# Designs tried in a protein design run: designed miniproteins, single chains. Part 92

Each design is a single chain, and the fold is of that chain. pLDDT is the mean over its residues in the fold that is shown.

## One batch from the design tools (miniprotein)

Design m3194
Fold by ESMFold2-Fast:
Structure m3194 (fold): chain A 88 residues (1-88)
Amino acid sequence: MEFDPNAPSFIRYSRARSYTPNLLKVKSVEEALKILRGFNDIGLMAVENELLGKIKDEKEKQEFVEKMQSTDRDVRLQAIAETIVKLS
């Protein structure tokens, strides 16, 4: 989704945030992962924040936050993809 690598961080964040409703239409973890791999860390942060607002169960929200603290990008991508499919 990011087309200008020199765009200010808030613009990259805003674009990823605006794209999150389209991600929630995805029905498979594999398709979500394919899309998310194109996101930079700022874009992933925007998606993470939007998903946190949509998780209604406090335990699931805490588990998602714990996975987002991982230093492994693949663990974070997997958790985001699974949450997208669960909420879609």
Scores: mean pLDDT 74

Design m3195
Fold by ESMFold2-Fast:
Structure m3195 (fold): chain A 90 residues (1-90)
Amino acid sequence: SELIEKVLRRLEERIRELEEKIEELKKDPSEENREEARKLIFEGEIDLGLGRIVLGVGKLIGAEKELLERLEEAIRRLEELLAELKELLK
């Protein structure tokens, strides 16, 4: 479905941004990088919520299994990266 593909692309983009920010923060834990990381966590949590809703709807309407599996993997990866970034900010 077009909606699932759009949401998947959005989650994949967020995953890339989080991976880059984690590496930046590890190299330079400046106040600026910490503030940008906090904003990215907030936006990532919103995207995670959207991904979970769309996954639930996709399962109910019988969307393609391969597409749902890709979305589940993206959700899992996003959860892992958000947890890692939150840990770095402690």
Scores: mean pLDDT 89

Design m3196
Fold by ESMFold2-Fast:
Structure m3196 (fold): chain A 80 residues (1-80)
Amino acid sequence: SEQDKIKQITDAFQWLLSASRDAGDEESAKIMEEALEEIKKAKTYQEAFDIFKKAMQKVLETASPDLAAVAQAVMDHLES
């Protein structure tokens, strides 16, 4: 269902947000917090995924190599 797919993206964001905070990456955490707020307004999986993908591209530009690897793995999982 749409709700199950949106939940999958939301869960991925929450996991990455926790990882960012654990790593002390406040900039990546902020990007993910803002994207989570936008996803709450999404009505379809495609809208939620587009928000997620855009946020992850920003995170990959600023994140440490360790956090970037985690973000890429989550992206690959959701695109599979």
Scores: mean pLDDT 78

Design m3197
Fold by ESMFold2-Fast:
Structure m3197 (fold): chain A 94 residues (1-94)
Amino acid sequence: MKEEILESLEKHIATIEKELAGTPFGEELIALLKETKARIEKAKSLEELIEVLQETIARLRELFARHRDDPRAAAMLGSVLLDEQALLEELKKK
């Protein structure tokens, strides 16, 4: 599961760097996902993985609220949020 979370984060970072590089929103989102990736890599327990994902999802929701008037930013955030939420629900089943 940890590897699947890391792969998801890397794919999202690559997509955002390609499509939103140089935008304030893109840079903020990239920074958040890179921070999350580093925290996931250091996590030693299932509980730590769940905590990191829950905190990341909360921060993504706050970012979504701030960018609701930008449909492209909102769509990208919505996609990331949906994927990270699915990974969190999968972790909770273990």
Scores: mean pLDDT 81

Design m3198
Fold by ESMFold2-Fast:
Structure m3198 (fold): chain A 92 residues (1-92)
Amino acid sequence: LSSEDIEKLSLALEEAEKIFNEIKDQLDDESKKILEHELQKLRENPADVNAAVGIIRVLVENGFENEAKKIYNLIYDVLTPEQKALLDTVLN
């Protein structure tokens, strides 16, 4: 990943943490644990694109599609074609 890609992932982490703090009381215990785990992975490794994809997926699965799209847009240029195709099927 380039320095620009890592910067985008760092912005996505900041946004995801804000979203999590706003919605955590609306999540079931299992979804909350999964989202916390993906956030922790991205904190430990700022280049973990799979963790960022995991955050988007958990948000979509819990009905937070607009929040998921916000993160998706921040990291769009970092994603592989396969990751884009996967997320496009759940966000559109």
Scores: mean pLDDT 85

Design m3199
Fold by ESMFold2-Fast:
Structure m3199 (fold): chain A 72 residues (1-72)
Amino acid sequence: SMEAEIKAAELVAEVVREVEAEHGRFTDPATQTRANQVVVKATRELMEAIENGDEEKVEQVIERFRAELRAL
């Protein structure tokens, strides 16, 4: 749904802002490509979890996404 897409995008943007505030922006092309791949995956999984009303899964996806971005 459009609502799930918007909510997923907002949650993804919040995590990206947190990581960029802590680590700085991803400026090299290889790291930026990897970051984009992680963002796409997290957005998809968040949309599915939100549409299913699975709050536990939403939290799990956010935690993994944050960890994956911090590992870049």
Scores: mean pLDDT 83

Design m3200
Fold by ESMFold2-Fast:
Structure m3200 (fold): chain A 76 residues (1-76)
Amino acid sequence: MEAAKQLALDLAREYAEALRRAGRVGGRSESTLDAAEQTTLDTAEKLAPQARSEEEAREIAEEAAKKGVEAGQAAA
């Protein structure tokens, strides 16, 4: 179970970095990129303890990234 929690956090960090990179290429502002990254990481930290499998860890990381994108759009 701890391995699944750590996987969710690690995947969320990868998604946060990918979102920042893609947003930078797309000409997004730094404040928008920061909002997306921070929301992704904060959401993952809250949901990661619920991860019971590698599949659920991936779902948590994807939902965290989705919330990050939504926060970035709201900040723009």
Scores: mean pLDDT 80

Design m3201
Fold by ESMFold2-Fast:
Structure m3201 (fold): chain A 74 residues (1-74)
Amino acid sequence: SPLAQLTPEQQAALRRALELLDTNGDGYITKEQLKLALESLGLNPSDEEVDALVAQFDTDGDGRVDYRALAASL
């Protein structure tokens, strides 16, 4: 998992990026927003890696990521 390779500083930066992208505060982000957050850390995730994260944390099946669940997995 790309998340397993993150340093504590990268984990904190990812949490901050996800919070900034969640403009309505509902705890959900799009696949595109997740990819942008990962890229902001200097990561270059493949579409397959992003899709795997979306599938793991899409709790309602609408293609949006529960980023609070993702952040808790860090």
Scores: mean pLDDT 76

Design m3202
Fold by ESMFold2-Fast:
Structure m3202 (fold): chain A 92 residues (1-92)
Amino acid sequence: DMKSLLEKQIEELRRILAELRRVRDRLLAGEPVDPAEVRRLIFEAEVQIGIARIVLGVGKLLNELDPELEKELEELIAEIEALIAEIRALLA
């Protein structure tokens, strides 16, 4: 079921987004972060974005995408990618 797959991707990316926001907020506050844990989280985020993009591609091919879920998933991907770029800049 494509809707269930999209909803699962949204749920997973929301979890990752929340964790990335916590890392960014700690870095901005000058709080200690484990660089290895941050790298692991970024890697997990990039893997999950890859999976989400595959699900979107399959859904588009099958013409089975809910427009609201597609929009929400694409907005989550964009926000996560922006946060990864911000975190990488803060660690440079």
Scores: mean pLDDT 88

Design m3203
Fold by ESMFold2-Fast:
Structure m3203 (fold): chain A 77 residues (1-77)
Amino acid sequence: ISQLAIQAYQQSISKMLAVVMAGMILDGVSREEAERTVYNMALALTRSMDSDYNKKKAEEITEEAMKLVPEILEQLR
């Protein structure tokens, strides 16, 4: 499996979860609750990996998604 394919996959997941988080915030869900939900989604998507690596990957994906949320909120307004 190429490094580029893995990076593209993680980037796509982060963007998808950022849209989900932005949608939840627009629906009146608290930022903390939206973040927790997105983290759990990321954790579920990475569950096929070793548990320690899975948790670290879920954190990375969630942090990347959170960075994209402000831009997506601007686009959805």
Scores: mean pLDDT 75

Design m3204
Fold by ESMFold2-Fast:
Structure m3204 (fold): chain A 84 residues (1-84)
Amino acid sequence: AEKEALKKQLAEASYKTGKYLVLVKEKPSEEYRKKLLENSTKASALAGQAPDVIKDPADLQEAKDLVVAAFNKGIEEGKKELAK
């Protein structure tokens, strides 16, 4: 369904945004900055579309919670990738 596709894409973009945010901070590179910009822009665009696709308030709240969880997971995975 369109709603489920949006949730999956939003979660993926949010996860990658968190991951590349950590990578850019610790090991800045043009590639990491490009990936951060691409994923944060995609996440913002999808978040703007969410109220039009997800009309149920409970489902919309679930999508918001999923975004926060995905972003935080991305940060954790970025930190693990940088671990010695």
Scores: mean pLDDT 83

Design m3205
Fold by ESMFold2-Fast:
Structure m3205 (fold): chain A 86 residues (1-86)
Amino acid sequence: SIDKLIEELIKENKDLASIQTRILHYLEKNDPELYEKLREEATKKYQEIFDEALKRGLSEEAARDLAAAKGITDYINKKVEEIKKK
């Protein structure tokens, strides 16, 4: 499903930023379990960002959001590259 959506956006000649925005919205609405899993994995991968945010007095949710933003963007970029190489 997500692969098909990315493929169609590439055929429509959408730029990477537009693809990222559309896929993010798709995940939040149609696959919230995968979206949350990616946020959790991003928090672990970018643990240093999470830990520094907590040291600065940010809430756990805000710290998670900072780490998640980096990880989710990286995930979408890799997925787009994989599909383009098919």
Scores: mean pLDDT 77

Design m3206
Fold by ESMFold2-Fast:
Structure m3206 (fold): chain A 81 residues (1-81)
Amino acid sequence: SELAEKVYEAVKANDRETAASYLEQAIKEGKLDEAIEAVRQGAKEANNQRLGDVLLRIADALKQGKTVEEYEREEVRRIVA
């Protein structure tokens, strides 16, 4: 899918913000599973497993009905609290 390709290219380019935005779009279109696979492949290709892990946690939050913004706020609170 076009969204999975966009996620893959963003992850491969180490662009977390763009990749997260496409994941949020993917959940709305019912294509999150394809986007998750694109994250895994992109992270492997970029040799950036840390980015992959962050984006997979964001995808998990999206599955729970959270937004990317809510996930980022929760992560900041988890570190500060």
Scores: mean pLDDT 82

Design m3207
Fold by ESMFold2-Fast:
Structure m3207 (fold): chain A 80 residues (1-80)
Amino acid sequence: SPLDELIAYVEEQIRLHAADPELVALLRAFLDRLRAGDLAGAIATMQRIIDYLRRHHPDDTGTINTYELVLDYLRALAAA
């Protein structure tokens, strides 16, 4: 499912960014909200992840764009 693919993607991002404890904490919080079915909490946490990346990794436009697409997907689910 798209949610299972998203969970797997974020788990991989946690592994790749193990040296960034603040980003890892945000990504783990996001996974906890998704697994709990807390879609509003997942959206809020994804916004915090995007804000974090824009402040600390502004040149990582590919990752920021990917998370913006994730945010759009979650908002579409919340509106359905």
Scores: mean pLDDT 88

Design m3208
Fold by ESMFold2-Fast:
Structure m3208 (fold): chain A 63 residues (1-63)
Amino acid sequence: MEEIEKINSLKTIEELLAYAEKHLTPEQVEFVKRILEATKNMTDEEKLQLLKDILLSELRARS
């Protein structure tokens, strides 16, 4: 599953947002940005893992 491997290879929140903007709808990208704002008290590693899980869920919902 190419998409899962690609998402797992993302190392920064900036890379994840760039990927989301390329592959998700504007509404889904806005949702991801809202999660980033809601999780400002989490570590970057915790935020990145949570956002990867959300991104995978959003991509699966489209299929």
Scores: mean pLDDT 76

Design m3209
Fold by ESMFold2-Fast:
Structure m3209 (fold): chain A 99 residues (1-99)
Amino acid sequence: SAKEQIKELEERLKKLEEEFKRLVKRVFTAPESEWPEILEELEELIERLDELIKEIDKLLADPSLSEEEKEQLKKLRLEAEILRGLVLIVVGILKLVMK
């Protein structure tokens, strides 16, 4: 059902947020020699967020969704886009500092 799909997408976003928090902590606590590995994991995180946003957009195209379900998906999409933007900023900072 759409309700179950929305719940799965919400749990996936929460997992991606926790992974991002761990990677940000590693940037500040790990030696610079580990930054290339962290950068690869951040770039993988962007790909996973792009896939999540694609799945949200596909579900939003369903005309049978309730207004509540549409609102939940739009909020989830916005939260995923914000997280993606934050990941891109950290990637940009690391690439600049590693020059």
Scores: mean pLDDT 90

Design m3210
Fold by ESMFold2-Fast:
Structure m3210 (fold): chain A 95 residues (1-95)
Amino acid sequence: EKSAVQEFVDDLLDPSKLKSAEVQFKFSTSTLFNAYLFVKSLLKNVPSAKLEKLLNSKNGRNYLVAALKKLPKSVRNKLLELLPSDLRATVLNGL
């Protein structure tokens, strides 16, 4: 919960910090490579329980889906393999 990606998730789940989270998202996804690293770090470094909470939030789902949509389908599918099967369905509904 001390990584920049974990702080982003915490900010995204806090209504008072949504503006800060939006700025961080735009910066972190400004290039295809940055979007890839951001999603990979999110899926690997955020604990499964916090990922579930993120994906159950409307804002969290929207940001993750938007980042994934910036990636080629083959890369996107590889990153989705890092998600638990129960959470993958929630993300796929937004794609």
Scores: mean pLDDT 72

Design m3211
Fold by ESMFold2-Fast:
Structure m3211 (fold): chain A 55 residues (1-55)
Amino acid sequence: GPEEARQHAEEARKAADAGDLQTAVTHYGKAMRHADTPEALRYAQEAGDAAARAS
C-alpha cells in the first residue's frame, strides 16, 4: 500500500545518497509495486535517474 511505497522510496533515496545505486533501483522498483499510477511513474523517473548513474 502507500505506506509500503513510501518506506521503499525512502530506503531507495538513502541508498542513492550513499552511492549504492543498485540497492536504490531495487527499492524504487518495490515502491512502484505498492504505489498508485501517478506515484509509480514518479518513482520510475527517480529509478531511471539512479540507474543512469550506475551504468
Scores: mean pLDDT 79

Design m3212
Fold by ESMFold2-Fast:
Structure m3212 (fold): chain A 84 residues (1-84)
Amino acid sequence: MDEPASEEELRELEELAERARELIERARAVTTDPTRLAQLDAMLETIEALLRAVREHRTRSLAEQAIAVLRSQIAALEAELARA
């Protein structure tokens, strides 16, 4: 059975989610392509779905997976914004 997510992991997840939302908002502000805007909206929905899943199931594996996804997404957005 999977271990419950720690308060530390949940805090890190919330911090990463806030950072990801900030970067998505910044990307939206400089984007005029409707396809890219739709992709940014889908990314926000994915983040909210991951947070909901971790909150509902409270398992370490889900928290670790969500943290890894958010870290990857943040790195990609930061690289994109650095070129804009």
Scores: mean pLDDT 82

Design m3213
Fold by ESMFold2-Fast:
Structure m3213 (fold): chain A 65 residues (1-65)
Amino acid sequence: SMEERRRRYREELERARAAGVKPGDGKNSDTISEKEEWTVVERADGRLGLLRIPSKEELEEMKKK
């Protein structure tokens, strides 16, 4: 199901963060910085995507719109 698939995708993302690479890529050209948080989100079409989680400081800046 979609929920099960999202969980697996998130788990793979977490492993990729530990390795410093993006999920599914397994290459050195596109790494996820240890300072950045990434999460799996469901798009309007029901497909899965990645979203970077802003830092606390960035979130406060974004509140200003």
Scores: mean pLDDT 56

Design m3214
Fold by ESMFold2-Fast:
Structure m3214 (fold): chain A 73 residues (1-73)
Amino acid sequence: MEEIDREVDLTFDMLKAAGAAGAGNVEEALRIVERTREKYGPDEAQRVADVAIREAEKNGHTEVAEALRAFKA
């Protein structure tokens, strides 16, 4: 059941990060990625960051996309 709970929480983190990044909210997007890194590790944080980067670029928020790329490096 821990695996299912983790998958659900990660899905919500991806949706929240994508929404924040798509709205141009860099601080919230970075906060969600860092929270994911603390709880689930760097690979899952990278997955969340990648979704947020795509949504930021899709909505023209290049500064948010750049901040997220810098964070994952």
Scores: mean pLDDT 78

Design m3215
Fold by ESMFold2-Fast:
Structure m3215 (fold): chain A 89 residues (1-89)
Amino acid sequence: MAELVIKVIAKDGYAEEVAKKVEETLKEVEGVLSVESSVDGNVVTVTAKFESEEAAREAAEKAAEELKKDENVIAASITVNGVGVAKIE
């Protein structure tokens, strides 16, 4: 079992849209067990659990690709089991 945490700073008014997009992306990954999101102002935190670290890393790569393409994302960080695997600034 592995834990993935994505923290995103979104443009004003886009946090909920970004949260939904990230949740949908993670739910499509094989080996996903759970996905939860929270929104506090412009800050989105998504926490997901996976059957394996390999599945969590695949999910991290897919999420990073989508976040890099999203014009409404200001900054993001992705960790797997507490280790940073991607950063967007």
Scores: mean pLDDT 86

Design m3216
Fold by ESMFold2-Fast:
Structure m3216 (fold): chain A 76 residues (1-76)
Amino acid sequence: DKKEKMQEYLGKAAKYIPGFTEEQAKEIVEKMIEALEKDGVPLEELQKLLKEIAEYLKKAGKDKEVVELLEKAAEA
């Protein structure tokens, strides 16, 4: 399922944020996506935003693994 794949990849990307465990990062991402869906934000809009963020981070020379995870989340 697209939503589950997106949650998995975003959780893995979020573990690169200092102060979060992989488990905590996954839980926060799941709650964030659920809240956005409740507010009527379609997953396609979130996918577009993730693609733009990945491109921005790639240009900024940030960790290639984080960029790749965001790209996979956008394609989910």
Scores: mean pLDDT 72

Design m3217
Fold by ESMFold2-Fast:
Structure m3217 (fold): chain A 58 residues (1-58)
Amino acid sequence: PPIKKELYRLLEEKQYDKAEELLQQYPSLVNDVIETAKVYEQIGDLVHALKLYQLAIN
């Protein structure tokens, strides 16, 4: 869906404030944020992974 593409764009561009707003409108996207965080964790980008985990729990 277009909204999921927009979420991935915001995460890629590190626009976390806008991603937070999107998650408030579409809470089901939290799982997509967690999945993305796990990918960053697996490739060793721990700072980015931590930001995404924080986004998912706030």
Scores: mean pLDDT 82

Design m3218
Fold by ESMFold2-Fast:
Structure m3218 (fold): chain A 72 residues (1-72)
Amino acid sequence: SGDALTEAERRRGDALFDEIAPDLPEDERPAVRQSMDDYLQTFETTFRQLLDQGLSPDDAERRARQIASDAL
């Protein structure tokens, strides 16, 4: 399906969620996880587009992070 996270991005999301989950109310954890997954999906799509446009991986990552953060 389109808009699916890669295995690597899903593992990154799992690791990031595991870092913050103990500090979150249990009832809020699913919503926070969803926001993280939405962020990673936007990041992935944008990062690929920027790489296709000829940006370096480092520049593409910085720009994709900014765009994904602005979308939250």
Scores: mean pLDDT 74

Design m3219
Fold by ESMFold2-Fast:
Structure m3219 (fold): chain A 55 residues (1-55)
Amino acid sequence: MTVEEAKAFMEKMKDKSAEEQKKAAEEFALKQKKEGTLTPEIADTLMAELSKAIE
């Protein structure tokens, strides 16, 4: 999965609550880590988008 897909995923979640966005980002990252496809770029993108949404 690409950093653009991670950004699109978080953008889709922006109309959800901050708690829902946090859970979605954590679940997404854990699934990517389990599959061995979590790159530093994807992790950084998820954290950056989540920080913008929930601070």
Scores: mean pLDDT 73

Design m3220
Fold by ESMFold2-Fast:
Structure m3220 (fold): chain A 91 residues (1-91)
Amino acid sequence: KVSEEEVKKAEEQLKKELAEVKEYVAKNPPTEEEKAAIKEEVPRIIESAEKLGFPEELIKELREAAENGDLVKVAEKVAELLLLKVKEASK
């Protein structure tokens, strides 16, 4: 159902979006309000990832990034989870 071409496009798109997030955060550091929103939202993402059987190491890293308010690292870990799901769907 999901082709290797679609996996490649997803990887390229996620890399591009991640680069944009990194550039944005460098110019616009997260506010305390934004950091608080991340801490509230990430537990919901973690629950979904655990239910879907994603690697515990990746979930742990995501949780740690959220606790630190590291928006870039949260984005990186979410991108890794999305890519893993796309790759799994291509089997």
Scores: mean pLDDT 75

Design m3221
Fold by ESMFold2-Fast:
Structure m3221 (fold): chain A 88 residues (1-88)
Amino acid sequence: SKIREALEELIKFLEEVKKEASGPGTDEARRLLTDIASGVRFLGLLANEPELAEKALKILEELRDTVSDEQARKLYEKFKELVEKIFG
């Protein structure tokens, strides 16, 4: 499904960001990661892909205190791109 492919692509992108993580960020980074996490939970429910959603959520939690604001903005833009591919 498009949602499964998007979650798998997001997980790969999250792993790359984790390797280059340089933070912590400010409240902006935490807010953006929280917004992505809410979207991931919604997509996981919609596609019945709870295991992929949980995997993405765990990496997002690991990034919460380690990613910079710039990295959080890049993650948010990537997530928006993936959502547009699903629903656009």
Scores: mean pLDDT 87

Design m3222
Fold by ESMFold2-Fast:
Structure m3222 (fold): chain A 72 residues (1-72)
Amino acid sequence: MLLKIAQAALDAARAAGASPEVIENLQKAIDYAKQGKKEEAAYYLAKGVSLAPTDAIRDAVIDAIAKASNEA
């Protein structure tokens, strides 16, 4: 789940034109999730969301996270 959530967040951020700093933090979240480092992955996921320069970019990333985290 965490890897899927982090990937969805990164894809949404890239599509919305997020800054390099946002992209770097979300990429770190994916890298840590791939390593099984859940705490570090969650930290960088939250950091990437918090650094979003506009409400539109932040909302797009949050929506993608919500959709990826929702199971039946």
Scores: mean pLDDT 79

Design m3223
Fold by ESMFold2-Fast:
Structure m3223 (fold): chain A 116 residues (1-116)
Amino acid sequence: MQALEDRALALIDEAVARRASFEELVGLMVDFVHELARQGASSEEISRVAKLMVDRLVELRPDIRREVIDDQTYLIDTRDPSLRADVSAGFIGEPVSAVTERMFALIGEYGRELRS
């Protein structure tokens, strides 16, 4: 667990330091959660690591806000409020692959809106 938490924090720190986009930051978090699921991590472990990454991102990027809408938790880019990613603990207890697919769907929808 500690080594996973250290890797998660290092991932966010490095991405923020190189000024990764909101979409890239969310994508990196989704990929990390997917890798943990493939390694057999529990829903509780994945939820804890996801929360740690979200807390660290908000700490380093004050332009990213955590907001609760209809009992779901979102990360929102305050410079462009149309940019949001569902990071809700309400997905705890579902297959991690389903959570990952929902997060990828949100990124895909955002990408389509920008190109439209």
Scores: mean pLDDT 68

Design m3224
Fold by ESMFold2-Fast:
Structure m3224 (fold): chain A 94 residues (1-94)
Amino acid sequence: SPLDEILAIVNEMIDKANEVVKDEEIKKKIETLFDKLELTFWLMLQGVLTQEQALAQAEALSKEILELAKKVSEELTKFIEKKIREILAIIRKV
Protein backbone atom coordinates (compact mmCIF):
# COMPACT_ATOMS: atom_id res chain seq x y z
CA SER A 1 0.00 0.00 0.00
CA PRO A 2 1.12 3.66 -0.33
CA LEU A 3 1.21 3.85 3.49
CA ASP A 4 3.56 0.82 3.69
CA GLU A 5 5.83 2.41 1.04
CA ILE A 6 6.00 5.72 2.96
CA LEU A 7 6.61 3.89 6.28
CA ALA A 8 9.49 1.95 4.66
CA ILE A 9 11.05 5.20 3.36
CA VAL A 10 10.63 6.94 6.76
CA ASN A 11 12.30 3.93 8.45
CA GLU A 12 15.25 4.23 6.01
CA MET A 13 15.63 7.90 7.05
CA ILE A 14 15.38 7.03 10.78
CA ASP A 15 18.05 4.31 10.35
CA LYS A 16 20.38 6.76 8.55
CA ALA A 17 19.78 9.44 11.22
CA ASN A 18 20.57 6.89 13.99
CA GLU A 19 23.81 5.97 12.16
CA VAL A 20 25.15 9.52 11.59
CA VAL A 21 23.50 11.93 14.09
CA LYS A 22 25.53 12.11 17.33
CA ASP A 23 23.54 15.01 18.87
CA GLU A 24 20.64 13.36 20.75
CA GLU A 25 18.49 16.55 20.70
CA ILE A 26 18.81 16.87 16.89
CA LYS A 27 18.06 13.13 16.54
CA LYS A 28 14.94 13.45 18.75
CA LYS A 29 13.71 16.49 16.76
CA ILE A 30 14.22 14.68 13.42
CA GLU A 31 12.36 11.58 14.70
CA THR A 32 9.45 13.77 15.94
CA LEU A 33 9.22 15.42 12.49
CA PHE A 34 9.20 11.96 10.80
CA ASP A 35 6.30 10.94 13.11
CA LYS A 36 4.41 14.10 12.03
CA LEU A 37 5.10 13.27 8.36
CA GLU A 38 3.60 9.77 8.83
CA LEU A 39 0.59 11.28 10.67
CA THR A 40 0.04 13.78 7.81
CA PHE A 41 -0.22 10.91 5.29
CA TRP A 42 -2.49 8.88 7.60
CA LEU A 43 -4.83 11.89 8.00
CA MET A 44 -4.98 12.22 4.17
CA LEU A 45 -5.95 8.52 3.85
CA GLN A 46 -8.69 9.08 6.50
CA GLY A 47 -10.06 12.01 4.44
CA VAL A 48 -9.23 14.56 7.19
CA LEU A 49 -6.69 16.31 4.91
CA THR A 50 -7.00 16.87 1.17
CA GLN A 51 -4.06 15.81 -1.05
CA GLU A 52 -3.21 19.54 -1.44
CA GLN A 53 -3.23 20.07 2.36
CA ALA A 54 -1.17 16.90 2.95
CA LEU A 55 1.42 18.01 0.34
CA ALA A 56 1.64 21.48 1.94
CA GLN A 57 2.18 19.99 5.43
CA ALA A 58 4.66 17.38 4.11
CA GLU A 59 6.66 20.13 2.33
CA ALA A 60 6.73 22.28 5.53
CA LEU A 61 7.85 19.30 7.66
CA SER A 62 10.44 18.38 4.99
CA LYS A 63 11.91 21.90 5.17
CA GLU A 64 12.31 21.57 8.98
CA ILE A 65 13.90 18.08 8.66
CA LEU A 66 16.36 19.35 6.00
CA GLU A 67 17.38 22.36 8.14
CA LEU A 68 18.25 19.93 10.97
CA ALA A 69 20.06 17.55 8.57
CA LYS A 70 22.20 20.47 7.26
CA LYS A 71 23.51 20.95 10.83
CA VAL A 72 24.78 17.33 10.75
CA SER A 73 26.26 16.72 7.26
CA GLU A 74 25.88 17.21 3.50
CA GLU A 75 25.63 13.39 3.11
CA LEU A 76 22.61 13.16 5.47
CA THR A 77 21.00 16.23 3.80
CA LYS A 78 21.29 14.70 0.28
CA PHE A 79 19.99 11.32 1.52
CA ILE A 80 16.96 12.93 3.23
CA GLU A 81 16.26 15.15 0.17
CA LYS A 82 16.13 12.06 -2.08
CA LYS A 83 13.86 10.12 0.32
CA ILE A 84 11.51 13.10 0.84
CA ARG A 85 11.13 13.45 -2.97
CA GLU A 86 10.11 9.76 -3.07
CA ILE A 87 7.48 10.32 -0.31
CA LEU A 88 6.06 13.44 -2.02
CA ALA A 89 5.82 11.49 -5.31
CA ILE A 90 3.78 8.76 -3.53
CA ILE A 91 1.42 11.38 -1.98
CA ARG A 92 0.87 12.99 -5.43
CA LYS A 93 -0.14 9.60 -6.92
CA VAL A 94 -2.84 8.91 -4.28
Scores: mean pLDDT 84

Design m3225
Fold by ESMFold2-Fast:
Parts: sequence; C-alpha cells; structure tokens
Structure m3225 (fold): chain A 65 residues (1-65)
Amino acid sequence: METSAKLRMLGLATELELKGLAEFEFKDGKIVITLKRVTPEARELIEKIDEAAKEAGLEGVEVYE
C-alpha cells in the first residue's frame, strides 16, 4: 500500500512538472513544490499529491509560489 501511494505521488508530481506547472523535491519528510504557474489545474494536482504523500507516510506537501 505504501509503495502504491509513493508511485501515485511520483506520477502526479511528474505530471505537474511535464505540464510546466511546477518543480518538486523531497525535503525533511515532505514533498516541496515550487509553482511556475498558479492555475486551478496545478492546485488540484497539488491536493492529490498531498493526499498520496500522506498515504505514503510523508507529512504532505509544502508549496512555494
């Protein structure tokens, strides 16, 4: 279950980067997301990433705009 959550988190974060919306890195038990474009689509993907990150045992997402 943790492995599936990690793969989902990575897939969603990779989609966010491939769309040119953000960059991500792992730091201090969190996934850190730096937004390149503030859009409703980016915010929705970030919410899904936060859920998957918490399921994977991380503290969630930290977002910089």
Scores: mean pLDDT 79

Design m3226
Fold by ESMFold2-Fast:
Structure m3226 (fold): chain A 67 residues (1-67)
Amino acid sequence: MEKLKKAVEEIKKKMDELEKKLGKARTSAILAIEEGDKVTIIGYLEIEKDGKIVAKETFERTLPAEE
């Protein structure tokens, strides 16, 4: 659905902005969890410098289904 794609794009943009600011992510994941009439999108980043994790960030968005 277009709303889902747009929300994923916005989370991805925030993740990319953080990577540009702090450095390339060691771990990055985006999950979409669908339960009945809702979708929860979770974006996760771990940013690494010199082999050590310096930042961990979680982005979360819940979208209700439209009737």
Scores: mean pLDDT 76

Design m3227
Fold by ESMFold2-Fast:
Structure m3227 (fold): chain A 82 residues (1-82)
Amino acid sequence: MIEEKVEKFLKKVEEEIELSEEQKEELRKIVKEALESGKFPLPKEIAEKLKLSEEEKKKFSKVYVEFQVELGVEELKEAVLK
């Protein structure tokens, strides 16, 4: 479910950076739209919209890339019998 994937990503982001309720809601919307459209914005664009500090941007970029890789690996596991 898209909602479950969005919440899983938000939880991982919250492990690295502290987000306000407003930032969490904005991030939830961005990630949901990305999952529905298949169009993922650059991590820098999202971090700038959330007004993250330089340190937070680095942590966010790492989590965001890891999330995208996890999505790709999960899709591959669903497609193959290995």
Scores: mean pLDDT 77

Design m3228
Fold by ESMFold2-Fast:
Structure m3228 (fold): chain A 100 residues (1-100)
Amino acid sequence: RKVPLIEDIDVSDAVKRLDQLLREGRVDEARALLAEIEARGISIDLALAHYLLGIYYLSKGRPDLALPHLQKALDIFSQLLPSDHPLLLFTQRLLEALQL
């Protein structure tokens, strides 16, 4: 099933780097970059960083690790994006499917 990917969105270099680190399995470095993004305050970059980590953990069969990241991504997307934005709607449906 096709899912929205970061390549379909105009994103910052920091978020692109985080995506690359996760593709390479360098999860500790991706988490360090997430902390750097978080230190800059609430932003779309922070929401995308949590979203990417959530998707990564789901791809590894770890919904227990994915859920808190996807929940934080949804909380930030709900503050910054319109309620009908595809990324927000997809994140909501993904959380619903994982919790039910």
Scores: mean pLDDT 80

